Designed miniproteins, single chains, continued (2). Designs and how they scored, part 51

Each design is a single chain, and the fold is of that chain. pLDDT is the mean over its residues in the fold that is shown.

## One batch from the design tools (miniprotein)

Design m5752
Fold by ESMFold2-Fast:
Structure m5752 (fold): chain A 62 residues (1-62)
Amino acid sequence: MTKEEVDKYIEEKAKEAGLSPEDVAAIKRQAELQGIKTKEEVDSLVKAAKIGREEGANPPRL
């Protein structure tokens, strides 16, 4: 995929996952840094970001 295709796919998957615009921007930066060019790798990044967000909302901070 081209960088533009990766960015658009990230936006679509992040919107489906209910992620914020800041999360979308972070995922796009991570994909560029890692040289991600496949839908499978994008799906993994979006899933990881969603899990991190959900864990961040309920942090077991004492």
Scores: mean pLDDT 74

Design m5753
Fold by ESMFold2-Fast:
Order: sequence, then structure tokens, then C-alpha cells
Structure m5753 (fold): chain A 72 residues (1-72)
Amino acid sequence: KADALSAGLEDEKSAEELLAKPNPSEEDLLEAAERYEKAAVRYQEAGLTDKALDASVKAGLIDLKRAVDKIK
């Protein structure tokens, strides 16, 4: 599945663009997390375990940040 790597890179780039906004909204953070989760699945399909793990960690960190913001 040669296209899986390209799809993963596209999802990762989309997530990075959302996070690069000066003040990303909660919707931007949610979409970025979803994009990283998709990238992780695509990288796993491509056999790129390290990239898949990195994308999953990035999604988890966004979810943690959103959870912390809700307790303020």
C-alpha cells in the first residue's frame, strides 16, 4: 500500500498547519488530534511503526492539553 505513506504525511501536515495558527480553537485542536490519529493508522499500514507511534503520541498530547484546559 504505497499510498498509505502519502496519506499519512498529508494528515500529519494538516494537523501541523492547524497547530501553527496563533490561537488554535478547541475545534482546531480536536481536528489536529483526529488528523494525527489518522496519520498513525496510515503509517502503521505502511509498516512505519516509529512514525505511527510518534503520531499517536502527538494526538494524545493534544487530548491531554484539551483536558487540562477544561479543568480551568
Scores: mean pLDDT 79

Design m5754
Fold by ESMFold2-Fast:
Structure m5754 (fold): chain A 68 residues (1-68)
Amino acid sequence: SLRDLITEPARARGLTFEEEAVDLAIELLGDDEGLLRQVTEELIGYAEAKGRKTITPEDVRLVYEGLL
């Protein structure tokens, strides 16, 4: 599922997405699974770089706007 495509890579790295962050990522990016995978990886890297274990809807908006 699209949800698993987001949550499973994060869980493997010891991180969690807030439920609202998962829902937002699917809303913004769910039509393009390749882009969703890329942005999920960027969000995980961003959270790790900041020493955080939780990815928030605000993180999703930031990465989506920048498409880093």
Scores: mean pLDDT 84

Design m5755
Fold by ESMFold2-Fast:
Structure m5755 (fold): chain A 95 residues (1-95)
Amino acid sequence: LTPEQALLAEIGVLEIQLAINYRTGKRYAEEAGDEELLKRIEDAYNKAVSYLNQAEAAARAGDLETARSYLEKAKQYIDELNKLVDEAEKLVAEK
């Protein structure tokens, strides 16, 4: 597996995980009726998607250092989204 292939595979896996977690978090925030939390989830998702797209473009261009930089930024927003999903789930459990 080349470094480019490994990086593209990681990006692909993260894109799938991100889509699932966004869908789940959005559902919980909507059930909780928390408009602010819903907007925070949407913002974190949009930023993560943007950075994953930039990482993929850089990787395909052969700029692996730039691709890794964008991937690290994407991971920060994926972590933020995951925390927001956990918050939304707790709100639904409390109702």
Scores: mean pLDDT 89

Design m5756
Fold by ESMFold2-Fast:
Structure m5756 (fold): chain A 78 residues (1-78)
Amino acid sequence: ELEEELERLLEELKEILEKNLKEGSSAEEIIELLETEGRELVLRAAMLVMRYLEENGLTPADTPYAAFIRRMAAEAEK
């Protein structure tokens, strides 16, 4: 259930990225695009990702994307 929902949201986010990103975009550019064009989907996906990680005793890698996911999950709770 949770995994299927995450897969769906990731596919929708991929379509947004493919439509709006140019080749060679930096991590910062990708994050900015996700915050603007994909904000609603990212908020939902971030909450589900954090929940999945907590339920399975997993921690995200220390990357800019992991920091972004934590921030978006917190925003979704507001």
Scores: mean pLDDT 70

Design m5757
Fold by ESMFold2-Fast:
Structure m5757 (fold): chain A 109 residues (1-109)
Amino acid sequence: SPLIDEAIKILDEIKKLLDEMFTASREEQARLVARIGDLVSRLQDIFDQLPVSPETKEKLRKLLREIVALLDEMVAALQAGDTDRFRELAKKIKELVDEIINILKEIQS
C-alpha cells in the first residue's frame, strides 16, 4: 500500500530525528521536537485515509496521541533543563514508533 509505505518512511524519519537529539544543542533539540510534531501531524492525515478496520485505525490514533503527549513533555523537560527526562521521553517515543511500524508491517504482510 502506497499510504502504508509513506507512513513507514515518515516513522523511520522520526526515529532518525530522535537519534540526532542526543548530539544536538538545546536550541537544535527544540527544532527537532517541532519537526517531529509536524511529521506526526502528517501521520494523522495518512492514518485517517488508511483502508483498514475502524479498530486498527483507532489503535493507531491512540498511539499517535501518546506520542503527542510525550512530545509536549519533552518540550517541558527541555525548558526545565532536565536532560535525563528528555532522553527518557525520546526513548519512550522511539518504542511507540517501533510499535506503530510493526502494526503497519503486519497489515502489509
Scores: mean pLDDT 89

Design m5758
Fold by ESMFold2-Fast:
Structure m5758 (fold): chain A 99 residues (1-99)
Amino acid sequence: NPQIQQAQDKIKTAKKNIKNGDLKGALKNLNSSFMHLKDAMSQQLTPQQKQQIIQLIKEIIDQAKTLKKKAIKQGNKDLAKSADQLIKNAKVTQKNIQK
């Protein structure tokens, strides 16, 4: 599934951005990854694809939590709030796909 693959690639890039202190770039790539997963979920999914999406949503949540913590340490309140919003949106989507 090309959308799932794009989501994986964007998460990988976001992890590198976080490690290098590019928190703005990390948020952009995590949001892009989340949109690709939402696009994948608009299509009929195999059980394997559904499990892949669930795992990738979990990775987005984990990376966004790390990003939020680092943004708070840097005093970037707006970035921390944006990361928190992504966490909330991703958790809602995670509950919906697990039904």
Scores: mean pLDDT 88

Design m5759
Fold by ESMFold2-Fast:
Structure m5759 (fold): chain A 106 residues (1-106)
Amino acid sequence: MKEEAEELRKKVEEILKKNYSPQDRELLLQTLDAIEKMLREHLGLSEAEAVAVATYILGRENGLPELEKLGREYLKKLGITDEQVDAARAELARIARERGFSAPPL
């Protein structure tokens, strides 16, 4: 499990290096770490499970098909269901609301 989390983190960094500036990459990695921490603290997910869910959510919400695909592959490998992903997204939305984070108006 620990080795799977480290492998996934490395693959995320490689994808971000190909598609983003160093500044944007750093912001996205910090966002990934923040999501992972929240999932571990609030849903009791393992490090590998939290990184996989965070990678999938980050990829989907930011329009990063390579990250979404990578996250989905690890979710399948770890046996995480769509229902568990939906629960994680709902909890992250609740935390964001409580902390005063809202999606910017388009």
Scores: mean pLDDT 77

Design m5760
Fold by ESMFold2-Fast:
Structure m5760 (fold): chain A 55 residues (1-55)
Amino acid sequence: MSLEEAIEIAEEKLDPERAEVVINGLKVMDEALPPGYQLVLEITENGLIVFSGEK
């Protein structure tokens, strides 16, 4: 899923304090990626998996 979709889901499904931590973490990770890379996000039964992939 995209970063925008993950942010929307976090805002809808998590309480405000948890949503803020998750969203801020995702934004920091996205900003830290070099050019040509994107965050790849997957929601599983065990939680959210975040890793970097080439665009």
Scores: mean pLDDT 72

Design m5761
Fold by ESMFold2-Fast:
Structure m5761 (fold): chain A 87 residues (1-87)
Amino acid sequence: MLTVEEAFREILRLIRDYKEGKITPEEFVERLRAILEKMSDEVREKLIEAAKTISPKLAEFLEKLYRGEEVTPEEAQEAIDEAATTP
């Protein structure tokens, strides 16, 4: 089971790899879903809450994935861009 810190570290690594062209948008979404599935509901809620303080768009994207809602490549790109510009 992933901690909030471990999950956040994995997500930041995925964002970097996607920006560097090492993974496809489809691979990014699939790997992100796999990370969320390894977490308890409590840890997912804490991760989403932490993400809101860093990138509201990333938090929204994570909530949609967790709920099994449809996400677009544009939503993924917006979440990545906002997260990448945050210190």
Scores: mean pLDDT 74

Design m5762
Fold by ESMFold2-Fast:
Structure m5762 (fold): chain A 81 residues (1-81)
Amino acid sequence: KIEELKELGADERSIKTFENLKKYIEEHKDPVLEEALDYGYRLTKTYLRAKKEGKSPEEIAKEIQKINDEFLKRGRERQAA
């Protein structure tokens, strides 16, 4: 997973940030933070991939917005359950 981000051009600082967040989440076992990590990972991967594929800024923004909508929906479903 981290290796995929590196292959897509993620910098060392971003990779370290994800590793640190993963360790923190494992220690605290907070499902909200766990979902936040998954959100950040998917957001970064989608952005880097779309950028490498030569998608326009508008197309990239639309893909990011879909991810935002997905995670907002998941949060609402958790509150409703």
Scores: mean pLDDT 74

Design m5763
Fold by ESMFold2-Fast:
Structure m5763 (fold): chain A 58 residues (1-58)
Amino acid sequence: VLKNKLTGEPGEVQDPHSGAKVGEDVVVVDPVSGHAMPGSFGSGQDSVSGVERVAPKP
């Protein structure tokens, strides 16, 4: 499990336990856009992968 560059957490953040919904694609969907995020804004529930959802930088 790789930690995200945003959260800097070892693996994933279990803080937003109820806030983070990985759904079924193992990625946290942005509540604002609804699209799959890099998995760092709410990867609390994203323990399924944790390998690396490193989204493309700029």
Scores: mean pLDDT 41

Design m5764
Fold by ESMFold2-Fast:
Structure m5764 (fold): chain A 92 residues (1-92)
Amino acid sequence: TPEDALGRIVRAAAEALQEAYEELKKKYPNVKRVSLRIRVDPETGRVRLEVEVEFDPNASDEEKQKALNYVRDKVREAVRRAAAEHGLPVEE
């Protein structure tokens, strides 16, 4: 069902986010919090992701950019894989 597919995508994204956060804290100690918004179009089933990373004030711009890109890539890959397994398109 669409609800089952959405639940699996949300779970895949949450698991990827948790794994990415654990790796981020090892490599980028100034990462304070990571959050994820998932939007699904009920008519098309298209999945869209928005990732936000909160940093300590002492984080460099380079660290912020690299950490954000790392999380976005990991979560996007996990969601794309989960969505593909259920025949749902992912909006990039």
Scores: mean pLDDT 75

Design m5765
Fold by ESMFold2-Fast:
Structure m5765 (fold): chain A 86 residues (1-86)
Amino acid sequence: GPELAKKIDELAKKYNVPVEGVNAVLSGIDNGLSDEEILKLALDTTRTFGRIYSLSDKDIQLYIDRLKENFDEIVKEARELLSEFD
């Protein structure tokens, strides 16, 4: 719903990562994926949307690096968000 969407946007801004990457994390959690599978989905989604938006290879890599560096915190906060709206 609109309240969850706002919190997802805020989470993306907090870690300076694409909202599509954070949405992929939430989708992976909802589908019961492992943390390794969730990370792969988030990184693949970030690359795909980066290409769609015509971002440079350097900018895409910076987003990938931030997602990897902050992955545990992003997953924790995403699980907390899903529990609030379940």
Scores: mean pLDDT 89

Design m5766
Fold by ESMFold2-Fast:
Structure m5766 (fold): chain A 90 residues (1-90)
Amino acid sequence: ELKEKLLEIFNEKQVEALLKLLELYKKLGFEEAAKAMEKAALEGKSADEIVEIAEKVELEELEKVKDDEEFTEELIEKFRELAKEIAKEA
């Protein structure tokens, strides 16, 4: 369902990257950041805008887990990969 809606706005590679990051966010408990990212993507926001919106919402939940350095580092790396994939296909 979500994949079909995103494919109307983004190419297949961008959608796969975005869906993987959304899944990661949800599994790790950043539900509000995931929802904000999903909404921004469905509205056709740019890669930079989607990342900025997700980071802003994520900061509220990050304060709860900011001492989990390995988790934070891995999440930032995944975010960087998503931004590069979206920019590469732009």
Scores: mean pLDDT 67

Design m5767
Fold by ESMFold2-Fast:
Structure m5767 (fold): chain A 95 residues (1-95)
Amino acid sequence: MEEELEEKRRELAREIVEKLRRAFAEELRRLIPEAREAIEKGTYLKEVRRLALLYGAVFGDQELELELIEAAKNKDYEKLRELLEEIERRLRALE
């Protein structure tokens, strides 16, 4: 019975994640242009962190999430632009 409850808990978590994933994907699409603008201003750490968390929630890809945060800390503007472009491509693939 405990094993069945754990399995049902995982199913409920998947349903919640799926609903949130769709909502977060729409928010990501809206935030990407704002993040690009913030990169040009040099005051983008907050915007990049928010976007990284939303990306992780949508795609379940912690590697790119962490890579985005590291690029922001290192002020690697070229890498940040590359990663934002990759996220935008993945969002288009969801359509």
Scores: mean pLDDT 75

Design m5768
Fold by ESMFold2-Fast:
Structure m5768 (fold): chain A 107 residues (1-107)
Amino acid sequence: SPAIEELKKLTEELIEKLEEVAKEASPEDQKLIKKLIEKIKIGMDNIIKTLEENPNADMDTIIESLKEGIDSLKEEIKEKLPPELAEKISKLLDEFLKKVEEVLKKA
């Protein structure tokens, strides 16, 4: 599916950007960002599997679930990371969410 390939590409691009942010962070904050990357990989793998198994899945429900997941991650990083780092990562998550929504709405 073209949509699934686009989601995989967007996920890879987000992970690369998060890894670049991690390079500028303390060793402790790098471990937190690595855990964030792992959560994103698991979440996106689950979305992709759902779409592969259910080609007519309700896209609005998937988008809503993704928004809730992203909001949860943003609150976690806000509590655990320095403000400047949390804001930078939060912006990347928001940009990722918007791009994923555009892909899913076209599918």
Scores: mean pLDDT 87

Design m5769
Fold by ESMFold2-Fast:
Structure m5769 (fold): chain A 80 residues (1-80)
Amino acid sequence: MRVTVVGEAFPGAEEGMTVVAFQKPTDGPFFADPSDASLLGTVGADGSFEAEAVLTGEGELLAQVWRGDTLVATVPVKIA
């Protein structure tokens, strides 16, 4: 199920950074793929962001925030 998630401003957040939101699996490693354009969000002018995530189970909801190919932060998010 696709859901809208929101995150608040964090240190180093800049407008236009790419956001990939995901539910972390409880039973193995997971890597967010920033090339999946259908799920990408962007950081807004105030440093907050919205993105879409696919719920897969009971794992924590997280977002990875990217500046180009550089991972800036991994932060918790909540369903909007």
Scores: mean pLDDT 71

Design m5770
Fold by ESMFold2-Fast:
Structure m5770 (fold): chain A 57 residues (1-57)
Amino acid sequence: SAEDFLADLIAHELGVSRETARRAVALLRAGRLQEAADLLGISVDQARELHRLLEEL
């Protein structure tokens, strides 16, 4: 799925666990960009780009 693909990409690129990446993707799907950014240690602008990618997949 798009969520599984993005979670695997996040885990690989950011060096976080797959479980953490899947939680972040769930937050992105809910539009909770600040919480996703905080969980991943990235900026809100970066979380917004990940949300956009999820919508395009």
Scores: mean pLDDT 85

Design m5771
Fold by ESMFold2-Fast:
Structure m5771 (fold): chain A 101 residues (1-101)
Amino acid sequence: AGREAARASGEGGRRAAVAVGRDPNATLEQAVGGAIAGMGGGIGGYLAGKKSNDKEAGVEGATLAEEGGREGVELAPNENGRFGGEGAKKGGEGAKKATLE
């Protein structure tokens, strides 16, 4: 249960980060929104792992958000999308480190 919740949260964050990265008309506000959604997915993964006392689940969810942010950066046609992806990536990295302590 905890691992499934962490994975679902991380996957949601991943998809949000990729979506903003792919948008050729992404504004700075949209990029910030994508970064927040990506970071939220990573944090959700961490929290689900912590609640279930399953660090592996937390790492998995946070890693999905980090991967989404990285993919968003690679797909970004402009700097705003790239900034959004970078924010999501760093949020996922931070959540993963917090899970591992």
Scores: mean pLDDT 71

Design m5772
Fold by ESMFold2-Fast:
Structure m5772 (fold): chain A 90 residues (1-90)
Amino acid sequence: DVEKQAAASQIKMAEEMIEFLKKEGIDAYIKKLAELGKIPESTAKSRLYQILSDAHGIPKSKISKMSNEEKEKLFIEALEDAIKKAKEIL
């Protein structure tokens, strides 16, 4: 089923992202995202902050002032929530 395949792919990608964040940190993730997307790091950073803002209901301006450790925690929490929701489809 396309829906179950999409959910399984989302879980795998989210788990890989969490592992990368725990080992390499959020700055390394932003660099990797910029390289893969062929976009400036500032654009990748802005997009990540928007994702965190949408996931947690926190203004993007407040997220930008957080430490890298706080941003990483929020991103991991958002990814864990996405995994939980995807598992409900499976």
Scores: mean pLDDT 82

Design m5773
Fold by ESMFold2-Fast:
Structure m5773 (fold): chain A 81 residues (1-81)
Amino acid sequence: SSRELLEEYERRIREAIARGVSPAELARLLRRVAEEVLELQMKKVEERREELTEEEIKEIEKKAEEARREVEELVRRIEAE
């Protein structure tokens, strides 16, 4: 699932921080991971489009847009360090 994938990436990010990765490198990693997760999630929605209601699709798309915005905000804050 996308949640389990995020948890795996969270662990990898934590390991990178422990190794002393710079804020800039961490920001780049977070941005790449977020885009990959979002892309995978949208691919799943497309694959199940016929099984989902129009309302469910709109909700998923809205949540994906919100998540992308939150990640970009987090990345900008990390880069500011």
Scores: mean pLDDT 72

Design m5774
Fold by ESMFold2-Fast:
Structure m5774 (fold): chain A 121 residues (1-121)
Amino acid sequence: SKTVEEALKLANKAYRSLIRYLLNDTLSPRAPAVAEAFSRLIVALNKKDAKGAVEAFLELIRLEPSLLLFWDRIYPGLLDDVFEKLKEIGVPDEVIEELRRFVNAQRPVPDEKREELLKKI
């Protein structure tokens, strides 16, 4: 549980730092939804729930397509650590590479592509 608490602190700090740069210290109305999606991701990773982890990751991209790259800029290696953990819990390499592509493109994942990726897990 300590790992989940530390991950939530990092997520909240990263998101607040992003919002500060973009909105002059104003909190985004999406901040609670982003924090909740990140919480679901960390819980799924700890439970080794590969489908739940990918669903939560896709929700983060949907809510804020640029967020994960800004988190990685604030905490270098955070994104790679998340992908490595996804691989450890059984997410296929082809799904991880598609997730990397969408993160780098800073675009929402289309519903058809979301269903395709989840079917591979």
Scores: mean pLDDT 74

Design m5775
Fold by ESMFold2-Fast:
Order: C-alpha cells, then structure tokens, then sequence
Structure m5775 (fold): chain A 81 residues (1-81)
C-alpha cells in the first residue's frame, strides 16, 4: 500500500485523499498515516484536525465536509496548472 502511494502522481494522491474523506474521517486519517509512512509531508494542522475529528465523532462529519470542499478546490487548481 505504501508502494502504491509512492507510484501515484500528485493528482492521483489528492484524488485518493478526497475519496477517503468521502468514505469518512477515519479513512482519511488512515490515508494520511500511509502518506507519512511513504515519506510525504502532511501539514501538521491538517493532520491534527483529522486526528481530532477521528477521536471526536460529533465533529467528524462537519470536518469531513469542510475538507472535501477544500480538497476539491485544490484538485481543480492542480488540474489548471
């Protein structure tokens, strides 16, 4: 799985993260942990927010929706460049 992440393009990694967020905050946390294992840098605040939401289920859906919107915008910007 770590090798699969290393084989992905930047766009594919962002798409995989978006898919994980759509499946749930716990899937998103699992994905960012795999990104770290693969040697990719994750913004500390993003990691903290996802971990916090995974440990606080009442915040999970709200944060997931917010992050989905932000990731979709980032993916659109990447595709435009």
Amino acid sequence: EVERIKAMTVEERIEAFLKALEEGIQKALDFVKKMLEAGYAIPPLLYFQIEYAANNPEKADELAKQLIDEVRKALERLRSR
Scores: mean pLDDT 77

Design m5776
Fold by ESMFold2-Fast:
Structure m5776 (fold): chain A 74 residues (1-74)
Amino acid sequence: AMARVAEAERAAGLAAMAALGLTADDTPSAAQRDAIALAVGRAVAAAMGLPAPASAAEAEALIREVRARLLAEE
């Protein structure tokens, strides 16, 4: 579960950066960071069978909750 969530986060983050025209060497703006966080949060929600977040703040909260649950499973 933890490995699957980590891969979903990585894949969604890379895809979101690519969609914004960003490379690993670029520093995203605040708006671009919010877009990336939302994309990553949606991918994590899908991997965990949870409702999709509607905002970057909800996405960040969901990612923290999922990480806490996976740590509790160790």
Scores: mean pLDDT 77

Design m5777
Fold by ESMFold2-Fast:
Structure m5777 (fold): chain A 77 residues (1-77)
Amino acid sequence: MKEEILKKIEELLKNTPDPSMQAALERIRELIEKENYWKALALTFAMLVDAEIRGDKETAEKLKEIQKLIIEYIKSK
């Protein structure tokens, strides 16, 4: 559901000190609010790859949760 996705983004935003990551998460939030789920999914995937390359396992795990919720929502249409 849209509200669950937004809640997960908000939780990650509260725990993310990186301004670039915060800006990207805010962009994903905007895309979800505008119901542009495919673009939100693409950006979430790019951020996930970056987090995994940097070894940020906690951020990667949260991004995987967000990605799963977006995919489940797209499948429900």
Scores: mean pLDDT 80

Design m5778
Fold by ESMFold2-Fast:
Structure m5778 (fold): chain A 84 residues (1-84)
Amino acid sequence: MKKIELSLKIRVHADGVLEIEQVQGSSDDPRTEAHVTYDLRKYGITDEDLKRMEEEIKKQIEEVKEKYSDWDLTLSYEVEYEVD
């Protein structure tokens, strides 16, 4: 079975823009940051925007898992919030 380690870098801007970068790398362990829950309303993000972001992230993760279902996949996430 092929082994693959993927890291997702997710940057959330104060205006609600998401940047997602997929990196194939040598991260040894999955990170616990896979599920990040912050109150982004302090930055002008609405509850609807938060739900859309969560759904998009979840869809991307599920797509990656399905693509590599026959592989030994380790998936990690890193989320960066931009305050200003």
Scores: mean pLDDT 57

Design m5779
Fold by ESMFold2-Fast:
Structure m5779 (fold): chain A 84 residues (1-84)
Amino acid sequence: SQSQLVIEAEAMYTLYEMHFSELLREIEKQNGDVDKVKKLVDEFRKWAEEVLAKLRTASPAEQKALIEEFEKKYKEFKKQVLEI
């Protein structure tokens, strides 16, 4: 069984994945440094999958904290991409 918070977090990650696909496509079109962006995407994906796994067994208070951390890390990821 999944809580509503887990469902919402997984939906949010799906939207992030769509943004990653669009970003990588645009960088490829520009003949830019795809490898730098791809590395940041891969690092975020690895971390996000671990957080999503923890969410499925977490208490409601823990789930809220993990979702807040997830949003914070995505904002940090966006800043890192803008610096490339």
Scores: mean pLDDT 80

Design m5780
Fold by ESMFold2-Fast:
Order: C-alpha cells, then sequence, then structure tokens
Structure m5780 (fold): chain A 91 residues (1-91)
C-alpha cells in the first residue's frame, strides 16, 4: 500500500457534499506532498467518531479521489463519524 508521507485531519460538516470532500482531499494531498517534499501517489481516508473509533477506511490513487470521497462520506454518515483522517501515501 506504499509508505506513509503525512496526515491531515478534516472535520466533516453534516451538509458537506462528496464533490466538496473530493476537493478537500485534493488540497490535502497537495499540502502533504509540499510539507514532506515528496510526491503523494494515493490517499487513505479513515472516518473516525469523536472518541477516535474507526467506522470506515478506504485507499485510492489520486485520479480516483471522487470515488474515495463518496465512499468515505457514506461511511461517515452511516457510522456517526466526526472527522476524516487523510493519510498521504507514496509507492
Amino acid sequence: LGQVVGEIVLPVAADLTAAQLADLLRTAAAQIAADAGVPVTALKATALTASGAVVGSAVAPLDALDALATAVLAAHRAGGADSVVVTGLKN
């Protein structure tokens, strides 16, 4: 699944759309790459409750972030999640 490059935590509002989350994921990937000084080739997104319990996670390459956003937002809403942890990966 590649090497971890960095992480960003995104709060997810109840009214956030999948398209808006996809844009946040693209911004997170760029920021992680800039901060680490290395390319990010994939993202892992993990939906967490306020207590830190994992309710879902998925990994996608940077060209599939729209699908990743849709899956993570569905897990977030179904599992009562509060935030999404975005992990930048490289291969």
Scores: mean pLDDT 81

Design m5781
Fold by ESMFold2-Fast:
Structure m5781 (fold): chain A 106 residues (1-106)
Amino acid sequence: AKEKLEEFFKSEKGKLYAFEIVRAGVKKDKSSPLYGKFDDDSLEPEVEGIQELDPSKMKNKIVKELVEAIKNGDLDKAIKIIESLKEYLPKELYEELIKKIESFKS
């Protein structure tokens, strides 16, 4: 389950999804050191944390919690966290991401 999602985030398409997840987390968490920073250079360490499933690299609390859920194989919690970011994510990306995680729960 988690191995398929990890492989997805390491892909070129998954890296684009990881950037949008980080941007959504930054928009929602005003207490983050990354709040108001949306450039690729500022977000790249957080994106790397998603691709490596390393929550210790994460500064955004929402994205860190998502990475911890994925690393622990708790895909139900990962879905709930992504649902909490729904209004900050592009609609098509949100729908595709939820479908991918649901497909990995089998």
Scores: mean pLDDT 76

Design m5782
Fold by ESMFold2-Fast:
Structure m5782 (fold): chain A 72 residues (1-72)
Amino acid sequence: MSPLVREAQELLAEAQRLLAETTDPKLQEFLQGLIDALQRLIANPDDPNAEGALEQARRLLREIRELLAKLK
């Protein structure tokens, strides 16, 4: 399996976990969008934009984690 697909699957698992733990509707929408994007990336790993999409997913997950830390 491609290293890119493995990383995308790891990010997908983290996003799904955060979605299950979050009751905020806005964060649920953001996480669902991220999950959908990661699923598309896993389905099309040879897309020329796949690396850029993966970097965007990493950045978005980091921003969500920072936001959740501030809401404690």
Scores: mean pLDDT 79

Design m5783
Fold by ESMFold2-Fast:
Structure m5783 (fold): chain A 74 residues (1-74)
Amino acid sequence: MPLSPLQQNAQLALDILREWRDHHGNDPALTAAVDEVEALVQQMLASTDPAEQRRLYQELAEVGGRVLDRYGLR
């Protein structure tokens, strides 16, 4: 089945964070953020409830915001 827009955005955010981790080597904050986002994305992909997907995406956006602030991208 096609992914919802929130599930697609969550997967894209995870892919971006994984690339940043790979480029920045041993940054433990990036490793922790990737692990946290992976868990949230797995929960979103398993969910069929749009309300739960929105809640999980909000949590993912908070993690992503912390990474953007850390790298001066916001």
Scores: mean pLDDT 77

Design m5784
Fold by ESMFold2-Fast:
Structure m5784 (fold): chain A 92 residues (1-92)
Amino acid sequence: KKEEAIEKFKESLQTDAKVPEELLKDLFSVENQKKLLLHLKKYRLEQHKGENIDEKEVLEIITLSLINAFELLGLPELAKVVEEATKKLLEE
């Protein structure tokens, strides 16, 4: 289900909004993770016309999908960067 989540996530982004893969890379750094969290909240709220959005769950799905994707691509160092950045955000 981890690979399925990654593929469905990418397909969903590419079909409707053509959200650039750069959005995924933004989760690599702590600073970009903070900006992504704010951007995700604002973007999701506007896209759904103010519907109730669980930003935390969305962020977790994106983060876990990136970690798994990078590990599958043979880039474990990038997976660690995402994990460390997420820990820092949770501590704040």
Scores: mean pLDDT 58

Design m5785
Fold by ESMFold2-Fast:
Structure m5785 (fold): chain A 86 residues (1-86)
Amino acid sequence: MAKGIKVRIFYDSSSPMSVANAPLLAELARELGAEVELVDASENPDLVKELGITQFPSIQIGDKILEGILSREELEEAIEEVVKEL
């Protein structure tokens, strides 16, 4: 369990699918012990470009970025991998 890890979830407010899935991904990340920041990619295009994000929703866990719709298992494994690298 990733106690105290911070994650950023990127969503596109112009995409209904992104808007619908971002809160679900945020709740799942919080259940796994992460602190969540929600970032609207449409309001932060330079940041999205800098990070190389091309799909929404996406999650940043430390230096790792996972794009698209994630399963609980994929998110849990990604958080555990980042925690092992800290």
Scores: mean pLDDT 76

